Designed miniproteins, single chains, continued (3). Designs and how they scored, part 35

Each design is a single chain, and the fold is of that chain. pLDDT is the mean over its residues in the fold that is shown.

## One batch from the design tools (miniprotein)

Design m9256
Fold by ESMFold2-Fast:
Structure m9256 (fold): chain A 99 residues (1-99)
Amino acid sequence: MPISDAEVQEAMGMIYAGLGRLFASRGDLEEAAEAYRKAVDLFLEAGRADSPEAKAALRRLVEALAAAGRTDEAIAFLREVAARDPRMAAFTAALIAEL
């Protein structure tokens, strides 16, 4: 099958998640949050926000934002994710409860 737009978006999401992990390992929490945010947005556009990779990126985004003192922003984004993909409602609610 030819590569679909969704497959390209998912692959880019994985690349940004890897970049977020690299920034987080260096203590660059702002850059880590930006990279993980782009990863989650790409997984949402690909219709794969419910994937293990997307859920891991979202958890890492929340951890990076909370560590940077941006907890209200993390909660706002988790609500946005649930609104954009209702399959994520239980997972995002669990992450909010951990904050």
Scores: mean pLDDT 86

Design m9257
Fold by ESMFold2-Fast:
Structure m9257 (fold): chain A 55 residues (1-55)
Amino acid sequence: AAAELSALARELRAQGASEEEIIARVKELAHRLTGREFPASYDGNQIGVAVLLSA
């Protein structure tokens, strides 16, 4: 789960996506994997940790 979020974030950065877009896409994937919504204030690292703790 966390590895998938990291891979997505890395791929989007390589494509020149904005940090805001990366966070939005990572939240979307995290929600699909855990069934939970994450606050807008969470960055990619915080979402990754939250997914790991929710597993």
Scores: mean pLDDT 67

Design m9258
Fold by ESMFold2-Fast:
Structure m9258 (fold): chain A 59 residues (1-59)
Amino acid sequence: SMSFGERFRRARLAAGLSQRQLADALGVSVSTVSNIERDRIPPTSKQRVVLRYLEEHAR
């Protein structure tokens, strides 16, 4: 089973987004996106909603 960070990274790549592009879209730093993808920090409710949105719109 994938960790949250692995799922987040896979969803970002499936959407064709760089870490910077996703960071800009979320209003966070690139470091924050990197830390989420490495399971170094707990995701916020907003970031969980974003992951769900990306996964629901992936084909």
Scores: mean pLDDT 80

Design m9259
Fold by ESMFold2-Fast:
Structure m9259 (fold): chain A 94 residues (1-94)
Amino acid sequence: TRLRVEELVSMAILLLSVVKLEAEKRGDEESAERVQEIIDEVAEAAERLDAEGLREAARRAEELAEEYEKRGDFESAELLRRAARLLEEAAELL
């Protein structure tokens, strides 16, 4: 199960990194910074085996997804929601 947690966290970070890269390409510094904060929270929580930290990061990703959806960026919104689901699954295994 620890290996599975590492796989889920790595996949979530990859999806978040794609969203951050797209925000940077568009000059959306605020969104890029918010995604980086979520990535940092995920990395910290994973290192500490902190299930609640992973759930908090998932909630932040979900909130950001709603903002992206309201802006019409459905692709980034879906990536953020997928990352949130992976983080929730990882938290359940801890």
Scores: mean pLDDT 89

Design m9260
Fold by ESMFold2-Fast:
Structure m9260 (fold): chain A 92 residues (1-92)
Amino acid sequence: MLSKEEVEEIIELLREGRLQEALNLLAGVNVELSDEEAREAARALLEYLRTGEVPEAPKSLEDVFPAILGTIRSLSEEDKERLREALEVALS
């Protein structure tokens, strides 16, 4: 589970466009992603936060995507909303 400080770090990384580092913190492991793979993962998470529907895992993240979703599900509703807003900024 993420601490409050880790949640704040993820939000800051997303606002700075540092998608891979943010995704690594959400996954709890280091995953090497291309910029395109990181953006696809971020889009899938944004759709999940918007719809509540479990998205199809990006192929590069199949093994870690359930852990990322589990981390997001463990967040407060306030932190989920902040994460959604930060992802929208990162994907602009």
Scores: mean pLDDT 80

Design m9261
Fold by ESMFold2-Fast:
Structure m9261 (fold): chain A 80 residues (1-80)
Amino acid sequence: ATITVKTLNGEEIKLEVPEETTGMEALEKLEEIDPELGEKLRELVEKDPEVKEYLKEKKTADEVEYDLQILIDTLKELEK
């Protein structure tokens, strides 16, 4: 399956993932394409153990896309 996320700059990144994956696996793939964004998201996740645990659960690609976009949008709000 393909996950599409919008970066902090409004660019779209497409990630090829299994139909069922984890947010952590998708974040790792995103970091390979955009290391700066991936590092910032990893730091955000490390600050919230509840979010980190949630991202380790296997979900559908659609659910993981939604979760990853929420993290990016949250980071964007924090950076203004």
Scores: mean pLDDT 82

Design m9262
Fold by ESMFold2-Fast:
Structure m9262 (fold): chain A 68 residues (1-68)
Amino acid sequence: SMEEIIEKAKKIIDELIKKNPDASEFELKGLLLKEIAKYVQEHYPELSPAEVQKIVNEALAYLDEKYA
């Protein structure tokens, strides 16, 4: 489901933060976009552009919440 994909994306973000403790929020956003793109391309190539954008937006919102 879309919710399961979004939850996996959030876990990828948690790992990126742990692996890059000195990275700025801006640097983490760049890493996040790269990692989410790889994950979606590898596991869910059938997703529409709108669905991919939904995943990216949810992932970015999650990162923003961590730095609020």
Scores: mean pLDDT 83

Design m9263
Fold by ESMFold2-Fast:
Structure m9263 (fold): chain A 73 residues (1-73)
Amino acid sequence: ADPLDKLTLESLVRIGAKQSGDEEAYKRAIENIKNNKPLSEEEKKLLDIGFETVQKMADEGRAGARALAAALA
């Protein structure tokens, strides 16, 4: 896998672990990502939580960007 893809997966898993509090799944997921091993269903759930968190933040950021653009027009 591309090193950037691995960094993205590690970041999403970290965010998901912080939201869920599942540190054991986080440790296993990071080891599996570093070793190019497939993630378990439990570890994939961390990716889903992380992605949903980032998506929400991006949507909030896009709303802010639209408001700023309107104010500057």
Scores: mean pLDDT 75

Design m9264
Fold by ESMFold2-Fast:
Structure m9264 (fold): chain A 80 residues (1-80)
Amino acid sequence: MSEAQRAITDASVYAIQLAAKAVFEEDEEKRKYLEEALREVSELIGEAARALAAGDEERALELAREAIRLAEEAIEKYEE
Protein backbone atom coordinates (compact mmCIF):
# COMPACT_ATOMS: atom_id res chain seq x y z
CA MET A 1 0.00 0.00 0.00
CA SER A 2 1.36 3.47 -0.87
CA GLU A 3 1.97 6.16 1.77
CA ALA A 4 -1.03 8.10 0.40
CA GLN A 5 -3.28 5.02 0.57
CA ARG A 6 -2.22 4.43 4.22
CA ALA A 7 -2.87 8.09 5.12
CA ILE A 8 -6.34 7.99 3.49
CA THR A 9 -7.10 4.79 5.46
CA ASP A 10 -5.92 6.40 8.73
CA ALA A 11 -7.99 9.55 8.02
CA SER A 12 -11.04 7.34 7.32
CA VAL A 13 -10.62 5.61 10.70
CA TYR A 14 -10.57 9.05 12.39
CA ALA A 15 -13.74 10.01 10.48
CA ILE A 16 -15.46 6.86 11.81
CA GLN A 17 -14.37 7.81 15.37
CA LEU A 18 -15.77 11.36 14.95
CA ALA A 19 -19.05 9.95 13.57
CA ALA A 20 -19.37 7.52 16.51
CA LYS A 21 -18.72 10.33 19.03
CA ALA A 22 -21.35 12.53 17.34
CA VAL A 23 -24.00 9.75 17.32
CA PHE A 24 -23.61 9.11 21.08
CA GLU A 25 -23.22 12.79 22.10
CA GLU A 26 -26.25 14.12 24.03
CA ASP A 27 -25.11 17.78 24.15
CA GLU A 28 -26.38 19.57 21.01
CA GLU A 29 -23.51 22.10 20.87
CA LYS A 30 -20.82 19.38 21.20
CA ARG A 31 -22.66 17.24 18.63
CA LYS A 32 -22.72 20.13 16.13
CA TYR A 33 -18.99 20.67 16.71
CA LEU A 34 -18.27 16.97 16.01
CA GLU A 35 -20.58 16.97 12.94
CA GLU A 36 -18.82 20.04 11.50
CA ALA A 37 -15.39 18.45 12.14
CA LEU A 38 -16.61 15.23 10.47
CA ARG A 39 -17.85 17.25 7.45
CA GLU A 40 -14.45 18.98 6.99
CA VAL A 41 -12.46 15.74 7.48
CA SER A 42 -14.74 13.82 5.07
CA GLU A 43 -14.37 16.58 2.44
CA LEU A 44 -10.55 16.37 2.65
CA ILE A 45 -10.67 12.54 2.44
CA GLY A 46 -12.82 12.85 -0.70
CA GLU A 47 -10.33 15.29 -2.24
CA ALA A 48 -7.41 13.00 -1.30
CA ALA A 49 -9.15 9.99 -2.89
CA ARG A 50 -9.80 11.99 -6.10
CA ALA A 51 -6.15 13.15 -6.23
CA LEU A 52 -4.97 9.54 -5.77
CA ALA A 53 -7.33 8.36 -8.55
CA ALA A 54 -5.81 11.05 -10.81
CA GLY A 55 -2.29 9.73 -10.03
CA ASP A 56 -1.27 12.69 -7.84
CA GLU A 57 0.08 10.76 -4.85
CA GLU A 58 1.85 13.81 -3.35
CA ARG A 59 -1.37 15.88 -3.28
CA ALA A 60 -3.35 12.88 -2.00
CA LEU A 61 -0.86 12.46 0.86
CA GLU A 62 -0.94 16.19 1.76
CA LEU A 63 -4.77 16.24 1.81
CA ALA A 64 -5.01 13.02 3.84
CA ARG A 65 -2.47 14.33 6.38
CA GLU A 66 -4.48 17.57 6.72
CA ALA A 67 -7.62 15.45 7.34
CA ILE A 68 -5.76 13.52 10.08
CA ARG A 69 -4.51 16.79 11.64
CA LEU A 70 -8.02 18.32 11.70
CA ALA A 71 -9.51 15.12 13.17
CA GLU A 72 -6.86 14.98 15.94
CA GLU A 73 -7.42 18.69 16.78
CA ALA A 74 -11.21 18.16 16.87
CA ILE A 75 -10.89 15.17 19.22
CA GLU A 76 -8.49 17.08 21.52
CA LYS A 77 -10.82 20.13 21.71
CA TYR A 78 -13.86 17.88 22.24
CA GLU A 79 -12.11 16.19 25.22
CA GLU A 80 -11.39 19.57 26.87
Scores: mean pLDDT 86

Design m9265
Fold by ESMFold2-Fast:
Structure m9265 (fold): chain A 63 residues (1-63)
Amino acid sequence: DLEEAKKLIEEGKELAAQGKYAEALNLYGQAVNLARKLKEQGRTGEEVDEAIKEGEELGESLG
């Protein structure tokens, strides 16, 4: 669900802060994929779009 996507982003941020960039990128990718899947299923809302955007921006900043 959306809360799992948000949790993956937060866990990714913690890993990135520890210098574990590959693991952080993996979690950001999982969060974006989950949020996109929710949007495809009709789970629309600002929070879903924000989760996709944040995960993509954080992934781009590391990769």
Scores: mean pLDDT 79

Design m9266
Fold by ESMFold2-Fast:
Structure m9266 (fold): chain A 67 residues (1-67)
Amino acid sequence: SAMREEIERLGEEALRAIEEGRLEEAKRLMQKLHDLGVLAVIRGDEETARLASEVAKRIEEALRKAE
C-alpha cells in the first residue's frame, strides 16, 4: 500500500540522516512516522501499524547510539 511504502521510505531517510549526523532531520522524519502509525491504528490497519512500530523502534535505537 502507499502508506507502507511511505513508512519504509521515511525509515530509510531517517537512518540515512542519522548516519550523516543530521539528527534534527531524523527526529522530524520520526515524527512523521509516528503520525502515520497513529493513523494506521485509527483505521484498524494492523499490518501497517505494526510496520510503523518496527521502523520507529529501529530509528529510536539508532538515534540513541548516535547521541
Scores: mean pLDDT 85

Design m9267
Fold by ESMFold2-Fast:
Structure m9267 (fold): chain A 76 residues (1-76)
Amino acid sequence: MEEELEREVERALLDMLIGLAKATKDPSLVRYAVEKAKTLPKELQIEALQRALEAARSMGFDDVAEEIEKELEKLK
């Protein structure tokens, strides 16, 4: 149960960072969310990176979106 609890905490942190990035239009918060996503198991990492990618695209952070796409490609 402790591993699952840690993953829940990491997911909550990612949700918070993405929400703040959308509210503030701050690309550094999206990048920080990406770094946190990379600490997740590979299976959850893809899901988290997809969410960060959608957030970056919705805000027009094309450079950040491209960085996330490269990270996703590396996981294939």
Scores: mean pLDDT 76

Design m9268
Fold by ESMFold2-Fast:
Structure m9268 (fold): chain A 92 residues (1-92)
Amino acid sequence: MVEELKKRGEELLKELEEKAKKFIEAVKEGDLEKALELAEEMQRIAEELKRIVDELEKLGAKEEAEELKNRALEIIAKLAEEAGEEFQKLLE
């Protein structure tokens, strides 16, 4: 059902945001091993989110699919901005 996919998507978005926060903390601490592990976990979450978006689109739930996709992209964009800033500080 569309509602079940949307709920799973929302849970994955929350997990992605939590992992992104921990990734930035690991980068700030200079913990490369932890940062790489979190990056791998975020990649797996993003791949599952893509599968849910694709399935919602196949079911005709285009609006719900677009909402989840846009929210995931916003989290990724914010992470990229924050990670870029922290990497710049590490190069100083």
Scores: mean pLDDT 82

Design m9269
Fold by ESMFold2-Fast:
Parts: structure tokens; C-alpha cells; sequence
Structure m9269 (fold): chain A 64 residues (1-64)
């Protein structure tokens, strides 16, 4: 996946989570982008990486 595609997916997810949990959108976008990039390096597709990163972040935010 391109850097632009990763940034777009991370940005969309960050906006949704920031609205839902009342947290910083820019920090979420950074975290999601980093995690998606790591998962892509492990051989996951962009769709799989985005889903895993999103689910992990939802779980983290729900525990806080």
C-alpha cells in the first residue's frame, strides 16, 4: 500500500474514534498509521492491517 493510502485509512479511523471517545485525532492518526505500517511489514493486507489496528485502538480506549 502507498503512504497516501495508509494516511487516508488512518485519518478516517482516527476521526471516527476521536469523535466517539473524545480524544486527540492527530495522535490517533499517528498511532494508527504506525501500527498499520508495522502490520503491513508482517505481510497483512491494508484491509487486514487497518481492521487489526482499529480493533486494538478501540480496546485500548475502552479500558481508559
Amino acid sequence: ASEEEIATVAGMAAKELAEKFGVDEAELARRLRERITELLAQGLSLEEAAKVAYEEEVERLTRE
Scores: mean pLDDT 82

Design m9270
Fold by ESMFold2-Fast:
Structure m9270 (fold): chain A 67 residues (1-67)
Amino acid sequence: SREEKVKEELEREAKELLEQTDNPADRKAIESFLETALKLVEEGNIERAKRLWATFKEVLEATPALS
């Protein structure tokens, strides 16, 4: 289904981000936002899940790792 494909895409993107991320706080943030986005997909709120994930990625990429 569409929901399953979106879940697979979100999980793949999260895995790629985790492979590129060494900071423990950022890794936990990636996992937390993934869980929230997956829950939104399960609730049928795919558009909001995608928006949440996209916004999170922008913030993660724009923010320097906390020292």
Scores: mean pLDDT 80

Design m9271
Fold by ESMFold2-Fast:
Structure m9271 (fold): chain A 120 residues (1-120)
Amino acid sequence: SAERERRRAAVEEALAGLRRLEATEGLRVYVLDVEGELTEEKLEEFRKRAEEVLAGVERDVAAGRAVVVVIRVDVRATEENAERLRELVDELLARIAAIAAGRPAGAGVLVDLDIELIEE
């Protein structure tokens, strides 16, 4: 728990730094978060929000803006739903990398994944 608390504090500090850069340097910051019990509804909401984030990243990168996507996951999940979430995150990361490829304005990602498996 002490390592989890230190990691959460480090992520909060990093996010605060990114928000300062958004205010002062025109960096665009997107936050995609999911927490609690990972239900089918939360997976569908995460998928829809990820598509909205991707559309925003594509527009901002095309306009020459630097972007950072912060992905924060703190969930309890079945093995099936955990795997589906990991696949959605991996797809999102690959698509962000593809959007940023060869462009002068970069896209960065900060990922904090904490998935606890529920055994039935």
Scores: mean pLDDT 81

Design m9272
Fold by ESMFold2-Fast:
Structure m9272 (fold): chain A 71 residues (1-71)
Amino acid sequence: DEKKKKEEEKKEEAKGTLEGLIDSIERMVAAKGAKKEDIEKAVEKALEYGKKAGEEELKRAEEAAARARAA
């Protein structure tokens, strides 16, 4: 079960990082002072960590990306 435990730890770390990235993206969009390039970089990282965290987290990252790009 060591492999299962390590995979769970990786998913938890990816989820934590993703939540932080989504929060940062939403704050950048709300502040309207962030550069579009900074928002796009955060979006790219969120999508990458979403893929590592799982399908549900990837959907959250895609929603955050869509909102950021629409703003």
Scores: mean pLDDT 74

Design m9273
Fold by ESMFold2-Fast:
Structure m9273 (fold): chain A 77 residues (1-77)
Amino acid sequence: GREEAERLLEKGKKLFDEGKYEEAIKLFQEAARLGRDDPVLSALAYSNIGKAYEKLGKYEEAKKYYQLALERAEQVA
């Protein structure tokens, strides 16, 4: 649930800080899946996936995930 998704976000951020972007993306994707009913958590996960793809030079993938993050954030009243 939400607590597990938050732990995966923290672990993914640590991997991102270590330059392990592909491993971080996998954890952020799992966090987005577990937190799918939480638009704030989903938006944060997608935003972090976008940043990781940007670091890998995959700008089209980064753009897609930034768009998903924005769509989830806009669902928060």
Scores: mean pLDDT 86

Design m9274
Fold by ESMFold2-Fast:
Formats: sequence, structure tokens, C-alpha cells
Structure m9274 (fold): chain A 69 residues (1-69)
Amino acid sequence: GHMEEKRQRLLELIGRILRIIGEILDLERKLKEAKEAGDEETAKELEERIKELEEERKKLMEEMKKIEL
């Protein structure tokens, strides 16, 4: 039924959010290494990618909030 479809969609969104969080954590680790190495160019690219993933995560969380269970 409609409620079952909403629950399935919620689980899919949660799975996508968790994957994005994992990617952010990996990139934050790389960013720390780049900053410690003085690689400002790589650090800037990593910061931009982290920002993009954070924005994607926020959009998915907004979609999740719209699901009435």
C-alpha cells in the first residue's frame, strides 16, 4: 500500500545519505592529509567536493522530511 511505498522510499533515502556520509568522511581524511602536506590545490578541490556532497545530503534529508509515515 501507499504506506509501504513510503517506508521503502525512506529506507532508500537513508541508504543514500549513509553512502554520502561515508564519502565525506573519506574526503575529510584526504583533506587533512593534503593540508598537512601543504598541497593547497588538492585541499581546495577536496573542500569543494565535500561542500557538493554536503549540499546533496541536505537535499536528501529534506526529501526524507517530506515523507509522512
Scores: mean pLDDT 85

Design m9275
Fold by ESMFold2-Fast:
Structure m9275 (fold): chain A 56 residues (1-56)
Amino acid sequence: SLRDELLEALRAAGATPEQIERVKENLEKASDEQIREALEALQTGGVDEALRILEK
């Protein structure tokens, strides 16, 4: 799933366990479009940019 893909990509990029826990909470209310945007942001700006997208 897109959610699993994002979590795996974040772990591979060096996201901390605390960051992963916050992402899981945000994913409960995130749309598939937001998850795709977060994946794109991760590739261009890293973990912090992906988290910024998911916190919207």
Scores: mean pLDDT 81

Design m9276
Fold by ESMFold2-Fast:
Structure m9276 (fold): chain A 92 residues (1-92)
Amino acid sequence: MAEEALEKAREAARYAIEAGEAGGNAALGAAAAIAAAGAGAAALLGLGEDARLSAEGAAEAARAAGRAGGNEELAEKAAEKAREAGRAGEEA
């Protein structure tokens, strides 16, 4: 359901922001959060492929934020939730 994709996108955004803030790279965390929000929006619109692509971008941005700041655990959680959001959107 699109609501599940939105919930996972919001979780991905939260972890991405936390990963960026913990490492002092809030800009990369914010970029990952925006991409995760985009995945949720695409799912709502029935754009499953766009939701998946946005989720993949969010996951990549989240991992980059973690590597830059050294908080890879939070970045990996953000990436995982972003991918789950994309899958839920694609299946909806």
Scores: mean pLDDT 68

Design m9278
Fold by ESMFold2-Fast:
Structure m9278 (fold): chain A 98 residues (1-98)
Amino acid sequence: SLEEFWKLLNELIDKYPYDVIAVGRELIEKGYLEQLVRDLKTMIDSLPNNADAWYLLGEALEKLGRLEEALEAYTKALELDPNNEEAKAKKAEVEKKL
């Protein structure tokens, strides 16, 4: 539910302060993929230079099978942080699936 999502999100922010990737990966693992994608898109509209948000958006979109959107998100993450080896590997994996 939306209420369970917000409760979990607040608990994860307290547990992993300043670690957007750790918070987001827990939300992915618990199946809040569609809600996470919506919230990350809203965050990116306000903070377009957050490389971690773009990378996490890519992971969530890839889990949903939205591979073209995942590729775009990973590409943006790498434009903002070219040294992110995980984003580079994920981008290459998604390109092979397209």
Scores: mean pLDDT 79

Design m9279
Fold by ESMFold2-Fast:
Structure m9279 (fold): chain A 59 residues (1-59)
Amino acid sequence: GPAAEEARRAAEEARRALAAGDSEQFKRYGVLAWEHAARAEAEGGEAAREGRRSADQAG
């Protein structure tokens, strides 16, 4: 989902900052990557529960 894509992009920017020796940007994008990853996990959990509920209602 969008949060997972945002987490991946932030992680890539953090990796580039680390390679460039930019500790401030590395810290900033590292935090963003973790925040978006946590959101993606929460969204994934809800979507999985809704999918199971829908299947149960259809059966």
Scores: mean pLDDT 75

Design m9280
Fold by ESMFold2-Fast:
Structure m9280 (fold): chain A 69 residues (1-69)
Amino acid sequence: MLEIEIIEALLRMAAGSYLSSTEDEEAKERIRRVTEEALRRIREAPNVEEAMEVLREARERMEEIVEES
């Protein structure tokens, strides 16, 4: 599904942005774990709407991690 591939690309871009915004190795590790889990959930999503929700949740979690650092 092309749409799922686009959502995966958006997630990777978001993760890269958050990773570059912090120098805390612990935060970077948590961001990578969130990204891996979200990628798996996006690939398993039954439709684009669910995949977009996973992307939104992952971005919120990554932002929280950076704010805590």
Scores: mean pLDDT 84

Design m9281
Fold by ESMFold2-Fast:
Structure m9281 (fold): chain A 129 residues (1-129)
Amino acid sequence: SLPPLTSEQIQEVLLLVTELESLIRKLEAGPSPEELERLREQLEEMKRLIEELLEKGVISPEIAELLKKAIEAIERGDLEEAREYLSEVLAKVFGVDLEEAREVLDLTFAGRFDEANDLMSRLAKRRLS
C-alpha cells in the first residue's frame, strides 16, 4: 500500500498521466517523422520531471517506476502496455481496484472526457476523505 497522498501530490501525478495519455493519442494518430521527434523530446522531458518529483518526495518510488515503465512502453510503440501502467498508477494514487482505474482511461481514450473527469473527481474525493 502507498502512503497517504496530499491533494497537491495527486494533482501532480494526474498531470503526468494526462500528458502521457496525450502522447499515446498522438502516436496512435500516425505522426510525421518531425512530429515523432518532438514526441521523443517530450518523453525525455517527462523522464527528467519524474526524477525531479521523486527527489523532492512529491511522488513515491513505486509511482515513479510505473510512470517510467509507461514511458519506456511508449518508446517501444507498445501503447497497450503503456495504458496498463497508467491504469496501475491511477489505481495506486486513488487506492482503487485496477479495473476501476482502467475505466477512467477507457473513458478518456474513447473521448468521453466529461465522464472521465467526473469519475476521476469522485475517486479523488474518496481518496482524500
Scores: mean pLDDT 80

Design m9283
Fold by ESMFold2-Fast:
Structure m9283 (fold): chain A 91 residues (1-91)
Amino acid sequence: TAELLAQADEYEAKGKAAEAAGDYLTAAEYYAAAGLLYAAAGDLDKAKAAYLKAVEAAAEYLRQQGTPEAEVERILAEGKAAVEASIAALG
């Protein structure tokens, strides 16, 4: 589990760097990868936080692509609900 946590921390750091650069698609990918590794390591709190960051980064990417705000809000609500349900099913 220590190896998975270290890799997850690295991916979360890369996600933050991509987000700071305005590369929301890359940020979403790294945050999702971090979430998966945190979940595999049994750290469901960090997994949930990382998955929520991935959903938020994906929403910013959709805004950059010109997706209508009502559609982005719907996707955000569905994504957050899916994260909550998935983490609850694991814990």
Scores: mean pLDDT 88

Design m9284
Fold by ESMFold2-Fast:
Structure m9284 (fold): chain A 67 residues (1-67)
Amino acid sequence: DDLKKAIEYLEEADRAAREAELPDEEKMKLTKELVELAQKAYEAMQKGNYKEAVEYAQKALELAREA
């Protein structure tokens, strides 16, 4: 289920960002970018575009993991 995958990726991205060993300034920037991707994923879910929601959620997870 794409909806479940998108939610799981967003939750994992949030966890990864919180665990990232970054200076406060970089952590704030990462958080802002993750919030923007989460908002886009949520908007896609509201429109029934679950594949697009998974893509945004996966990008958020990748961004958080690369930090």
Scores: mean pLDDT 79

Design m9285
Fold by ESMFold2-Fast:
Structure m9285 (fold): chain A 85 residues (1-85)
Amino acid sequence: MKAKAIENTADLIREAVKQNNLETAARLIETAAKFLESLGYDKEAEKLREIAKQIREAIKNGNFEEARKLAEEAADLLRKTAEEL
């Protein structure tokens, strides 16, 4: 069940990216980080929080290509973490 929740969040992040909802992608990543932290994945949670921060900075600077790339990296990290559960 925990692995499926993380996988579903990764899929939602990718969908937000496809719809150009990059702020939504950043919020989903922050939510995923809190969930992983609650499961004891503190290192992965911290990396996701840093990615979400970088996404927001990229959006503020109009760098939407970088924001999309960062969101995909977060989704990949979540999928990989789910495989360990």
Scores: mean pLDDT 84

Design m9286
Fold by ESMFold2-Fast:
Structure m9286 (fold): chain A 66 residues (1-66)
Amino acid sequence: MGRVEATGLDAVTATAVALKAIGEGGEARVETGDKNTVVATGLSPEGAREIAAAAEAGGGTAKVTL
């Protein structure tokens, strides 16, 4: 069961990452601030890597726990 914590996201990227995590069958929580954080859980290892890649492509940083 994979978890991704993505930080440094703008609002558009945070929304896209959260929706992608839900689409992969996971859950997502968005924490708003000057930059946004998305915590996604309940992911497969493949889904977790795809979410991390999407966050990093959007200019954020992602930590994956499998």
Scores: mean pLDDT 82

Design m9287
Fold by ESMFold2-Fast:
Structure m9287 (fold): chain A 84 residues (1-84)
Amino acid sequence: MKKEVEEEVLRLAEEAARAASAGKLEEALRKAAEASELLKKALEEGILSLEEAEEIAREALRIIAERTTDEEVRERLRESLEAA
């Protein structure tokens, strides 16, 4: 279960990063929001500890940062993901 949540969150982060790099900001923000909601649900259900969720979120943000050079896009995706 924990591994499945981690894999799904990181997959959504990769998709968000690709959408952002392609200029599809709305799609990128939607994917980041989906990742954020999944992390929040996993925390509420006790599947992830706070520390585990923070580690996964950090990795997701790293993926996003590596695949976009637009500072505004990076900041908006970070805000969306952290809204969990």
Scores: mean pLDDT 76

Design m9288
Fold by ESMFold2-Fast:
Structure m9288 (fold): chain A 100 residues (1-100)
Amino acid sequence: SLIEEARALLERARELVEEAKKEEDPERVLELAEEAFRLALEAARLALEAGDLELAREALETALEAGRIALEKAETLEQILRGIAMILRAIGELLDLELL
């Protein structure tokens, strides 16, 4: 089921977000946040394909949180830019969802 796969990906993304919040190494935070972001976007895609707009919104909000954590714990310009890119991507996807 697309919904079951989306829920499993979202659960894993949320676990990675919680791990990133507890991590002190900025490079490891970015690695965890980028993986959470990737899984959350895939969860949103599957949720949208299944017509579950609420699940898609929850997944995109998780993607946004991953980007915010990456930005908050960023120490280098590259890390800051990656965090910003994740945030902008998630906001764009959320805006597209609201325009449906």
Scores: mean pLDDT 91

Design m9289
Fold by ESMFold2-Fast:
Structure m9289 (fold): chain A 82 residues (1-82)
Amino acid sequence: DELVRRALELLAKAAEALLAGDREAAQRHEDEAARIAAQSPEAARLVQAIIAAAAEAAAGLPEEEAERVAARTIAERARAAL
């Protein structure tokens, strides 16, 4: 599924941009991933599962550390799903 692949690639790029400190690029990639996910229930399901896993990994951590752990988890999970 091309939409699933594209959404996962964009989700990984968004997380990678956030880890690099490029919040504007991260938001741009995240918005594009969300637009693609709106067109594919399967892409939406996979994106939501990855975000939920990242939230779980970051749970209970201080805000700044939580953001970094969540972004790393998203990047790793999205790349692994490709």
Scores: mean pLDDT 85

Design m9290
Fold by ESMFold2-Fast:
Structure m9290 (fold): chain A 85 residues (1-85)
Amino acid sequence: KKEKAEKLAKEAIRDAETGAELVKKYRDGTDVEGVAGAIAGVLALIGAAILAQEAKKLDKELGDEAIAAVQAAAAEAGVKVTIKD
């Protein structure tokens, strides 16, 4: 099922990049809009981590790559995302 793993990995990487961008954009804001944007970014990173783990269950190489990308994006945004194996 390489196609399904590839799809999940690509979606995880995309969601992680989007989530990291939202956190970076809104983390300096103290208004309600800024807080909501930062929370949305963190939730997107968590969702990306879940998708990356599902990809790993189907294809270890693609999943490991997606997990590394999610963790790198989260780290760049200053967010700790714990991904269990």
Scores: mean pLDDT 77

Design m9291
Fold by ESMFold2-Fast:
Structure m9291 (fold): chain A 55 residues (1-55)
Amino acid sequence: EKERIERAKEKLEEAVEAAKEALENTELSEEEREAALKLIEELEKEMREAIKKAE
């Protein structure tokens, strides 16, 4: 069980890093970048809560 939780956390970190990398590679307006960062933050928060429920 703990191994599944650890793997989920690792995948979440990789997904967040990939999303941030995509933002760096994409030319966005300041407003678009802010919106994208908020989406990434919200998604990360939701995924963290799901992982905590599995603990």
Scores: mean pLDDT 76

